# Designed miniproteins, single chains, part 73

Each design is a single chain, and the fold is of that chain. pLDDT is the mean over its residues in the fold that is shown.

## One batch from the design tools (miniprotein)

Design m2690
Fold by ESMFold2-Fast:
Structure m2690 (fold): chain A 87 residues (1-87)
Amino acid sequence: KIKELRLEFEMEVGVLELMMAVYGVPEEVREKLLKQIEELKKRFEEAAKKGLEEAEREYKRALEELERQKREIKELAEEREKLEELE
């Protein structure tokens, strides 16, 4: 059901926001990622208007993009750690 997909989407976004806070992502990067999330939500809601099958397809695409963003956050944290070691 679309309502369940929307709930799962919000939960995944919550995890990403928590990761940004925990890793201390720079404000500029955080704003960029939040903007991308906003566009993903917009695409999901447009797909949801068309039907469940379209909503499921956009949700899967959104999950792939959110996983990419999670990797970007982890890479930034790793680079920060390496720079601290080089001090």
Scores: mean pLDDT 79

Design m2691
Fold by ESMFold2-Fast:
Structure m2691 (fold): chain A 62 residues (1-62)
Amino acid sequence: MDREIEEGILLIELGVAKVTMKNTGKVDLEWIERVAERARSLGLDDVAQEAENLLKEAKEKI
């Protein structure tokens, strides 16, 4: 798959997760973990770090 397209998809998924967390206080932890893992595998360390931070915040609220 094209790396640029994959990066775009991950940014959209992270954005949706952030909005969901802000509006509901909850996100799918497995989904966020997969976003972080995929971002790391592509070398998108900033995206991975943001996803990991969101995952930590979501786990604290549960």
Scores: mean pLDDT 79

Design m2692
Fold by ESMFold2-Fast:
Structure m2692 (fold): chain A 80 residues (1-80)
Amino acid sequence: GEAIEEAKRAIELAKEGKAKEAAEEAKEAAMLALKKAENLEDILRAIAAILLAIGAELDGDPEVALEAAELALEVAERVE
């Protein structure tokens, strides 16, 4: 699905050191996952991924961007 594809793209961008691009893609993936989330646990996980992605973008940290992208992928795989 779209959320899974965007999360995987975010992971690859983070591995390339493109922290801000990775963070933006991770945020988009997490927001798409949030729209499909039906239970509180998945909603909270998606929100956590969005917040991590925002933090990664502000800090320009590709390691935090990778963490956000991986969390976004985990949520996307649960809701797809």
Scores: mean pLDDT 85

Design m2693
Fold by ESMFold2-Fast:
Structure m2693 (fold): chain A 68 residues (1-68)
Amino acid sequence: SNTEAAKHTIDAINSGAEKVEVRLADGTVHVVTKDNPTALTGAVLDIIGREPEKVEIKADGETKVFEN
């Protein structure tokens, strides 16, 4: 679900990931770092607000895919 994708992004940053890359089905990419709260907000708004069919999240060499 998009809620789980958003939670995973937030949890990765809170767990100390230096960089989280969020890729949406339309090719939109958000690069979130621990020092940029605006980028985190933008990624979460796109995940929840735009209801993408697929979200791919890459953090610390791990990739997780969320489909709706």
Scores: mean pLDDT 79

Design m2694
Fold by ESMFold2-Fast:
Structure m2694 (fold): chain A 75 residues (1-75)
Amino acid sequence: MEEKLKKIDELYEKALKLGDELSARLTPQQRQAFANELVGGILRAIGDLVEGNYDGAIKTLEDLIKRLEEEKAKL
């Protein structure tokens, strides 16, 4: 279970790093839409963690990272 918490922390850090990389390349309007998606994904992962659903939190963060990587590929 500590291993799952470590993975969640690593995925969270990766999502923030991708967010910073995308934010540097986006317009202010695009950054607002992107920030809403990032915050929404993080809040869903926190909800899963509060319920003890570590696998759900991991999947939510992995799905978020995939969407962020897809947005980066469009730039």
Scores: mean pLDDT 78

Design m2695
Fold by ESMFold2-Fast:
Structure m2695 (fold): chain A 71 residues (1-71)
Amino acid sequence: TPEEEARRVIETARELIEKARQAIENGDKHSAAVYITAANIALVAAEYLGADPEEIERLKKEIDEVSKEFE
């Protein structure tokens, strides 16, 4: 169902955010940028699939915080 697909995409976004954090921690700016971009794309797809707006907003804030550390 679209709801189950949205849930899987949200889980993928969470995993990508964690990978981005780890890439930043080890100084891999290239991988961090790739994971941040992929996480943003996943959240757009999740919104389209009708994912929970509050969960999406929380993850967007996490991406913003991670991106600030990357800059």
Scores: mean pLDDT 84

Design m2696
Fold by ESMFold2-Fast:
Structure m2696 (fold): chain A 62 residues (1-62)
Amino acid sequence: MNLVLDGSRLTPAERAALIAAIAAERAALEKDPSITPEQRNARLGEAAAARIAEIDAARAAA
């Protein structure tokens, strides 16, 4: 698996936003020939973690 997005209690809207953000980041990284697949996966994982933290913070405020 290149990226695993499970174990989090996301709403369908939150999941759609996360998927869209990661897809945009992936597309940008795929255009850079100097980035290895392993580095690309690591950066996508960081982006996913940052988005999940953002959603968790929003939930704590709601």
Scores: mean pLDDT 69

Design m2697
Fold by ESMFold2-Fast:
Structure m2697 (fold): chain A 65 residues (1-65)
Amino acid sequence: MEKKIEEAREEIEKLVEELSDLSIEDQRKILYEKVPKLAEKFEIPESIVRQLVSEALAQRMQERY
């Protein structure tokens, strides 16, 4: 379980990096659209994926604001 969560976090952080030229709101929309696919890919609950997305976006906001 821990390894899958770590891999999911890494993939989400990579996606945030790739979307870094977009606004935080656009990044959030795109990332949340990918939540079901990421949950299926890593076999973790969608609630955990959404938590990882919100954490990655919060970290990005702290770096910019």
Scores: mean pLDDT 78

Design m2698
Fold by ESMFold2-Fast:
Structure m2698 (fold): chain A 61 residues (1-61)
Amino acid sequence: MKEEIEFEVEEALLLMKAAIYLSQGDYEGAAEALLELAELLKERDPEKAEEYRKKAEELRE
């Protein structure tokens, strides 16, 4: 319960961070935030983690 709340807050903060970087045109910063989000999700939701990794790669290409 407590760990789950902390996880959801961290996921939300990383999504906000990525959105802020994207709005500023900082694709490198956005990619970093998406990679952090993928690492956070890799054990809990590996499919979602893979999607975020692909999005980060697209932003850096």
Scores: mean pLDDT 78

Design m2699
Fold by ESMFold2-Fast:
Structure m2699 (fold): chain A 66 residues (1-66)
Amino acid sequence: AAEERRIRDRVLEAMQEGLDKGGPEAMRKAIRELEASLTPEEALLVRGYAEGNLGDVAKARELRKK
């Protein structure tokens, strides 16, 4: 649903921000912070998207920003 799409977008933003600031380790930290900002149910979606897309999505968004 729309909520799921927004959660996914938030994950992508957190991964991109982390990648830009400090690479893969920073992305992991950003994801953990995002989880803490959301409800437990939404945190499960965050973990799912992040684990599935950690490297690929972050790289794609970083390249597009350049």
Scores: mean pLDDT 66

Design m2700
Fold by ESMFold2-Fast:
Structure m2700 (fold): chain A 86 residues (1-86)
Amino acid sequence: EAERARAWAEGTLRGLLDAIDEASKNPEEVKKIEEIGRSAAEGLRALADKYAAQGHREVAETLRRMADELYKAVKEKAEENIKKIS
């Protein structure tokens, strides 16, 4: 499951970063993409909490790391893009 979640998170991150580049001159679209990234990260954290409760610590740690990295990258790119067009 962690490997599947990792592949999904990596693909999702790439797609979201590409979408921000495409939306580059539309701050409303960039903000929507950031919200999608936040939702994706929240999903990974919720899954991590379930695994932690079941004693699967390493899986939970991996999912939390992926969630933090995914949202951080999306947020930073979105903020950078919005500042350039504002």
Scores: mean pLDDT 78

Design m2701
Fold by ESMFold2-Fast:
Structure m2701 (fold): chain A 68 residues (1-68)
Amino acid sequence: MSRYEKMVEELLELMERMIEEGASQAEIDAAVRELVERWRREGVPGEDIARALNEVSERILRRSEERE
């Protein structure tokens, strides 16, 4: 599994866990920001971070829509 795939998986798992536990949007935003700052310190390019955030957001929105 590539680093990008691991990033997407890590972020998706984090967000899904927090949503399932009823975390507020502010709490989710704080956790995501902490993860992004860790990736930046590890030398992950901003482009890869942005792509991972977009991919996870699309997956979360898709699942929310399926609840209809």
Scores: mean pLDDT 78

Design m2702
Fold by ESMFold2-Fast:
Structure m2702 (fold): chain A 62 residues (1-62)
Amino acid sequence: SMEAERLARGALEAARSGGEAGARTAQHGLIDAGYSEEAARKAAEAGLRGDLEAAREHVEQG
């Protein structure tokens, strides 16, 4: 979905600009938006790796 892609790109950008702290901020944002803790964590980890496809899939799972 376009929403999942947008959120995944946001996680990658947060990780790119803020490293681990940026990824944690994106993870908390996903949880606050109603995504599961597991999906948010995995999406943030994918963001740290720069893996857009994995981040998008994890957002869609949550």
Scores: mean pLDDT 85

Design m2703
Fold by ESMFold2-Fast:
Structure m2703 (fold): chain A 80 residues (1-80)
Amino acid sequence: PATREDAELARERGREFERQGNYRKAGDAYRLAGWYYRSLGDLAAASEAFRRAGEAYEKAGNLEQAAEMYAKADALDATL
């Protein structure tokens, strides 16, 4: 099972890829963090991670993946 440390590490990797301008990999890392947080029941952190993934994919030009991530974040926000 995913740990909170796994989720936080994935989120930090997303930040590092953003610093590098590698927005596609940043999106992948934030998406992974969102999955881990969701598995832990931390829906607020999962929503934030999916929203960051959407923003990163949008900057990478991956508009379909961005829309999917925003939809996941919005669905989680509706449960908060």
Scores: mean pLDDT 87

Design m2704
Fold by ESMFold2-Fast:
Structure m2704 (fold): chain A 55 residues (1-55)
Amino acid sequence: KEKKLEALREAQKLIDEGKLEEAKKLLKEYFGVELPEDASAAEIRKALKEELDKL
């Protein structure tokens, strides 16, 4: 659980820095979330919030 929370915080930071590809890879690695290659920052943030709500 702690590792997952840390991953979500890192993904949020990557999104804020414009590193969308890295944020998507992190979500896939820790949560198995597969997003389109052209996913927008808003779509990635939505997926991140959904994973946070499951914890």
Scores: mean pLDDT 78

Design m2705
Fold by ESMFold2-Fast:
Structure m2705 (fold): chain A 58 residues (1-58)
Amino acid sequence: SEKAAEELAKLIKKAHPEWTEEEALDAGKYIVESAEEAGASPEEAVKAARESVEKFEE
């Protein structure tokens, strides 16, 4: 989903500030599609990534 990919892009950019916004969005889209093909929801992928980034930053 578009929203999940955008949210993942924001999280990816926080974890990888050297990446461009376009690279982060591409990675986010890829992760969402890969997770969905593996039977996971896009929302689950976003939640896991958000928790990982928050724990690393905090």
Scores: mean pLDDT 73

Design m2706
Fold by ESMFold2-Fast:
Structure m2706 (fold): chain A 69 residues (1-69)
Amino acid sequence: SAAAREAELAALAEEAERRATLAVIQGDYDTAIAILEEALRRVEELAPEATETIAGLRKGIAQLRELKA
């Protein structure tokens, strides 16, 4: 179902956010941003209908760019 697929994509996005957080703890904001940008690119390509997951990833990238600035 679309709901089950959305939940799976959300879990993948959350894993990418966890990995990005570990990079931030190490002071590596460029790596953290790259991790989320790659996850976003993959989700947009494979599941453009996953609007909530895409919005979450975009928000995460924006927050990391703000923290880096």
Scores: mean pLDDT 81

Design m2707
Fold by ESMFold2-Fast:
Structure m2707 (fold): chain A 55 residues (1-55)
Amino acid sequence: SGLEEAIKKRREVLKKQAENMLSIGEKEGKTELYKEKIDIANKLFDREIERLRAG
């Protein structure tokens, strides 16, 4: 119980951080590098969440 609400809150924080990182990447002309880093971080987070839900 409460795990799903905690996941939602953490995803919202990560989304806000990702938006800030993309803005920096756009200013530096490195948007694709920041997108790749964000995608990797999101995939790792998703895998950990599935692991926690499975057992």
Scores: mean pLDDT 80

Design m2708
Fold by ESMFold2-Fast:
Structure m2708 (fold): chain A 91 residues (1-91)
Amino acid sequence: MLPAGKISAEELHRLVNEYAKELYGRELSFLDVGVVEIALMTLERLEGVLAKIARDNPELVKQNALSLPSVASVEVEVHDDYVEVKRTLKP
């Protein structure tokens, strides 16, 4: 979903925080420009690992998403190389 093309570190930081706010209702305190850049650059390599963890432990993914007060419901789909998580936010 996030473009894999070259973008500025500031734009990466902004996009990650936008997604974090949408998915978790908050900005993560450890996110800074350097950390965000490293995390995003390695995400493609981590997708398979994350998908395997989620496939073996789908309840953990659902529990984590549902533990957030801004989330009303969660739909989780596990694929071979990634996990799709759809969250419905509380009004």
Scores: mean pLDDT 57

Design m2709
Fold by ESMFold2-Fast:
Structure m2709 (fold): chain A 101 residues (1-101)
Amino acid sequence: MSDDELLDRLRAALERFVAKLRETSEDEELVEEFERVVRRLTALLEAMRAAGHRLSPAERAQLETLIAVLESAVATELSEEELRQLLAMLREEVRALEAGL
């Protein structure tokens, strides 16, 4: 998979996940927290693409794992605990990408 294809797939997975949360969740605060993190992550991915950033093998593996988790989350009903764990995972990915890792 090319870096561009991987970034496009991640963006699409994030968009589908947030759309599902907006439709299914009654916890408006949790939805807003996810929307904020997804917006930040999407902005970082766009900045990386615009800068011509090449993904390291470690960065690629991490993003592929994140895509798989998000695609699974769209297909499955998650508990509140599982949603909080996913939110923490997304926040960690934002920190890793901001650090250039």
Scores: mean pLDDT 79

Design m2711
Fold by ESMFold2-Fast:
Structure m2711 (fold): chain A 97 residues (1-97)
Amino acid sequence: MSRAELYRELAEWFEKKAEESTDPAVKAAYYRLASVFYREAARLTGDPELEKKAEELEKKADNILASQPDRQAFEARYNQALVEASKEARKFLEERL
């Protein structure tokens, strides 16, 4: 499997995890990482649909962050969720590369 295909698979997996998550901090973290990996796949392939998908998911993450009444407390939880999701991404890539 190519690196671009792995990044797309990882992005699709994180998008699904975001959709299944009920915690807004976890949901925002997964949408953010899905956006990052769709963007990397777009960069490697030149596929404009992957770039568009990355932009859509980035906006979803940003909208969740913007809607929070206590942004400072929320950002702490969001950052912790990003750290945990980043560990999942590393494990996913290590198992397939």
Scores: mean pLDDT 85

Design m2712
Fold by ESMFold2-Fast:
Parts: structure tokens; sequence; C-alpha cells
Structure m2712 (fold): chain A 86 residues (1-86)
């Protein structure tokens, strides 16, 4: 795989993870789970960044890599919040 193709694949995987977290966080928010609202906001931002990274991969690989790393960090942060919230 080229660096561009690898980044597009990684961005796609990150977007799927963010989408799952959005669905889960929304359901937990309905149940009043602490941190669910914060996790939802982080997951939504991660999805936006992953989409932007995929779009930039062919024109600005360095910027795409920065956006993807931030998206991955937000996904991990959202998962940690949900784990700690019970």
Amino acid sequence: LSPVQRLQMDAGVTLVAAAVLIVVSRKLKEKGVPGAEEALELAERAAELAVEAERLAESDLEEAEKLLKEAEKLVKEAMKILKEGE
C-alpha cells in the first residue's frame, strides 16, 4: 500500500469506530450514564476529523496524518470515558 492508501484505510477504520461510539454514547445518554454526553461530543468530532483526513490524503498527506492522529486520540478518549462511566 502507498502512504496515501494506508491513511485512507486507517481513516475509514477510525470513522467506523467513531460511528459506533456515537450510537453507543447516544444510547447511554438516554439512560443518564455519566460522561455519555462528553463521549458523544468527542466521537462526533473524531468522525468529522476522520472524514477531513480522508479528503486531504491525496493533496496534503502531512495535514491528513495530523487530523487522523487527533481523530484516533478522540476515539480513545471517548472509549475511556465510557469505560469509567460504568
Scores: mean pLDDT 85

Design m2713
Fold by ESMFold2-Fast:
Structure m2713 (fold): chain A 56 residues (1-56)
Amino acid sequence: SKEKEEELYKKLLEAAKKKNNEEMRKIVQKAVEELGFSEEEADRLGVRAWIEASSA
């Protein structure tokens, strides 16, 4: 759902702003295993969050 995607993106963005790649991986794994996201969807959001954090 859109709300779940926005929630995941916010968590990924927070981790990305901290440059914590391990925390980002953990968030992605939890999203795939517990929240029903595909690996591709979760990775895509992670990359997008990293790019946003790097340009902010």
Scores: mean pLDDT 81

Design m2714
Fold by ESMFold2-Fast:
Structure m2714 (fold): chain A 90 residues (1-90)
Amino acid sequence: ARKKVEELLRKASEYARAGDLEKAREELKKALELARENGDKVSEAKVRALLWQLEQAQRYRERGSLSEEELRELEREAKEMEKEIKEAEE
């Protein structure tokens, strides 16, 4: 039983390194369920921590659009460029 949890954790780590965060999360969810069934609270806590880390990484990668803060930063950069171009022309 513990061997299966370890195997799932290893697969999740491999998927995460490959950039497949969704597959990594799926394997971690399976590991969490097995840890709960086995009463392995240590493995359960470890799996939960890894799930939270992957969720954070996935949020950063899955955003198909820029945040308002990132948009404001780019807008400021564009205005700064415009000013430099205008000053160079004068």
Scores: mean pLDDT 67

Design m2715
Fold by ESMFold2-Fast:
Structure m2715 (fold): chain A 82 residues (1-82)
Amino acid sequence: SAEEYYEKGLELFNQGKLQEAIEYFEKAIELDPKYAEAYYNLGLVLYTMGRLDEAIEYFEKAIELDPKYEKAKENLKKVKEE
């Protein structure tokens, strides 16, 4: 399920396996294109990698899917202030 791929992505992110985390979050999004949390965490991985423009795009997607996503809005503001 999308949630199972998302949970695996979180495990990999916590282990510092950033590229593998991206692959699993992308699989979660493929199964559920409205999975705001998967877009948000993909943005966090990209931000951690210094891929700021890509991180912005994914945070914006998370906010588009969930306009009340406070954490995505906070991180979007931080990335844009860099």
Scores: mean pLDDT 88

Design m2716
Fold by ESMFold2-Fast:
Structure m2716 (fold): chain A 61 residues (1-61)
Amino acid sequence: MLAPEIVADVRAHPDEWLRELLTRLELEDPELAAEMRRRLAAGVPQADVVIWALERIMRRL
C-alpha cells in the first residue's frame, strides 16, 4: 500500500516519475520495465502504470 503523499506526487508529475522509474528498472528489473511498457502500449494512463509498479516493488517481484 503506497503512502498517500507518494500517490499524490505521482499524479502531479506522472511523466517525471515514469521516466525515473523506467530508467532504474531497465537496469534493476528489466521484466518489470517490460510490463510497464506493455501497459503503456495498451493505453493505461502513465500515473496508473507508475502506481501499479511502485506497489509491486513494495511487495517484492
Scores: mean pLDDT 82

Design m2717
Fold by ESMFold2-Fast:
Structure m2717 (fold): chain A 65 residues (1-65)
Amino acid sequence: SVSSLTAAQLLAVALEIEGHLKKFELEGDEMKIWVKKMTPETKAGLEAIRELAEKAGYKLKVYEE
């Protein structure tokens, strides 16, 4: 749903502001996230984002630096 996708994007913005993510983007049916470092906090946030993105019909793709 649009609401689930909006929630996923808001969580990604929060993680970016906290310095955990470099960026994220939507492309086709994928939500792509680039993480600066995979920490337990980042991983928990990504799991929440994945659940919301999948409910909206998006596949979460995660890239590490």
Scores: mean pLDDT 83

Design m2718
Fold by ESMFold2-Fast:
Structure m2718 (fold): chain A 55 residues (1-55)
Amino acid sequence: MSEEEEKALKEALERYKKTGSLQALHDAIVEIAQRFGVEAALRVHRKVLEELDKE
């Protein structure tokens, strides 16, 4: 995963933790798809789910 994808992952997690909102998480994933493409968004989304499952 690229540095930009890792940064986007952290931003998505922080947004979710701050708001507790699944809508905010989904909005972040859509923004990643627009910036980096659908494949990058799918990778970040998978990593977000993995991180949430650990906590």
Scores: mean pLDDT 76

Design m2719
Fold by ESMFold2-Fast:
Structure m2719 (fold): chain A 81 residues (1-81)
Amino acid sequence: MKDPKLKKVRMVIKATFKTKEQREKFLEAVEKNPGVRILEEKPDGTVVVEIEADTLLEARHIARELSKYADKIEILEVKEE
């Protein structure tokens, strides 16, 4: 009864890569996850994505999974709405 009233969590992360192969695997992982959306691909190869999840714990889990395919991940924004 309360679950349908929970606000969705949106987390914006920035991924940085050491190699093109890491970036390609990251993009494949994003494509396999329907809750993750590419916001921007920067000319330097950096990718900014938005993670939509029902809970902050789910958003963090997805971010941790994606971090396996990146040199560095930075959390830019977290919204509960």
Scores: mean pLDDT 78

Design m2720
Fold by ESMFold2-Fast:
Structure m2720 (fold): chain A 80 residues (1-80)
Amino acid sequence: MEAKKKALDALRKALEVTKSPEVKEYLRQAIEALEKGDFDKAIEYLRKAVEALAKSDEPLEVQQKALDYIREAIKAIKEA
């Protein structure tokens, strides 16, 4: 239960720092899957978000912050 809350908080922070519409959509899908308890689907959307972020024109600082939050979320999910 605590792991799910930690992952959701991290993903919401990632959503706030990115400006890429494609990355935002994958993060929203991951949040929705996580709230429903579908951890496999959440991880799949997070992988897509990371790939979209790497291909985006986002400033390096924004990419790094978003990646750090996504990594925190994945770690929390795996510890659940």
Scores: mean pLDDT 82

Design m2721
Fold by ESMFold2-Fast:
Structure m2721 (fold): chain A 65 residues (1-65)
Amino acid sequence: SKREEAVDILVEKAGLSREKAERTFEGMLKVTTPVQEKVALAELREAGLSEEEAERVLELARELQ
């Protein structure tokens, strides 16, 4: 599923536990404005994701909104 793909990226690339990755992804589901998107991408990159990985997580969240 799209949720599982995003959670796996967060676990493997950011080193988050599955529980923390799920909570992070739930936060991404609430991102609806361009300002929120910029903040979310910056936070995902700070957590250890590349730009492409961060954008993929946000894309997956948008597809589930």
Scores: mean pLDDT 83

Design m2722
Fold by ESMFold2-Fast:
Structure m2722 (fold): chain A 103 residues (1-103)
Amino acid sequence: SELEELMEEVIAKYSPLVNADPELAAEREELLSKVKGSELGRLLSTAFTTLYLYLKNTPNPSPEDIAKFTTLWNALRDLAENGSDQSTKDFYDEVEQRMLNGE
């Protein structure tokens, strides 16, 4: 699917950039440590978190990066709201709070 291709592209492109910063790598590990649901939930949470951490530390994100972020956030919200996996719901709630607090 286009969503699966986007998730894989985001992980491949932005993970090396996040991994280059030990603080960002540690924050990603912490955020993802509690996501234990479906393969889709884990892949989506990984892709979203990777791009979120990159964008949070990028002062001039491209319109394409913002569009990818919006697509992944909407997909994660949908999975959290309509899915049955509590770990995905808890992850979404924590990330939403961090975003609302400018973190």
Scores: mean pLDDT 84

Design m2723
Fold by ESMFold2-Fast:
Structure m2723 (fold): chain A 97 residues (1-97)
Amino acid sequence: TEELVEELRRKAEALIAALEAGDYEAALAATLEMVRIADEIAEKGSEEAIKEAIKLLEEVLDALARADATANLEQQMTIGVMEVAIAVALVILKKKL
């Protein structure tokens, strides 16, 4: 499960970098990969892996909120989809603790 946490961290970094670059297609792709990895951690991960995944998803939600504050309406809708996806993954992880 340590490998899954490391993969999740890389996708979190990629998502944040994509948001900073204004690359919403790359940000959405990274979001979908993060949700997949978080689901695997929820199913197979240790308590420590789940806690680390929760921290990474909370950091990503904070980054999405900052991006939303300066985005146009179309970008805000795309960011909203990413926020909902990450928030759902976060709820699932928290239920496993």
Scores: mean pLDDT 87

Design m2724
Fold by ESMFold2-Fast:
Structure m2724 (fold): chain A 95 residues (1-95)
Amino acid sequence: SKKVEELKKLISEINKVIEDARTNPDEAARKLLEILDKGIELFKDDPYLTRFLEGHRDLVRAILEADLTPEEKRELIETIAKSVINELNYYIKKL
């Protein structure tokens, strides 16, 4: 379905964020915000996905504003990204 294809594309883009976070966590975090915002717009008619993505977007914003080391930012961004990927994969299985 179109929804499954769009979810798989988001998962692919988020996997790239995990890779990028190893070298530039702030840039990776900003890219993750863009991906989450795109997902929110694409799935605005799905209240579950919208609320889920908005919550994770708020966490990423908090990390960018926090006084953290690059390593701490990398670990937190990877954790959030992996959480989103896992939930999207489980959501696909229910479709």
Scores: mean pLDDT 87

Design m2725
Fold by ESMFold2-Fast:
Structure m2725 (fold): chain A 68 residues (1-68)
Amino acid sequence: MSEEEVLELAVEAALRLMQAGHDDETVYNAARTIAVHFGYDKEKADEIAKEAVERARELLAQGYRLPP
């Protein structure tokens, strides 16, 4: 997968967990784990996780919700 595709997967996971009421630490760790699973190193996985959490928060603030 491309970095963009992995980021989109991490954003979706972050959105699902945020909508389910999980805390920021749990959401961040899940996004990071996705990046690590797809072969990114610690530094890049942290960057992807941070971006995914920020995008998910922005989407929720704009009223976006994943369907049930």
Scores: mean pLDDT 83

Design m2726
Fold by ESMFold2-Fast:
Structure m2726 (fold): chain A 60 residues (1-60)
Amino acid sequence: MQKLVVKTKDLEASRRAAEAAERAAPGARATAHDGRVEIESDGSATQFTAAALAAIGEGL
């Protein structure tokens, strides 16, 4: 299992980041919190990296 926490500016940014992460990597799960999004994957490192980059882009 791979897990990453990405800091965001607010809950709305976290929701956008979570949606972007799950869209970029269907095997990843993202949970939105106020000021952060948590990304988890049991899949490949490539899919996890794609999810993380998508989340970072939307979380800002």
Scores: mean pLDDT 76

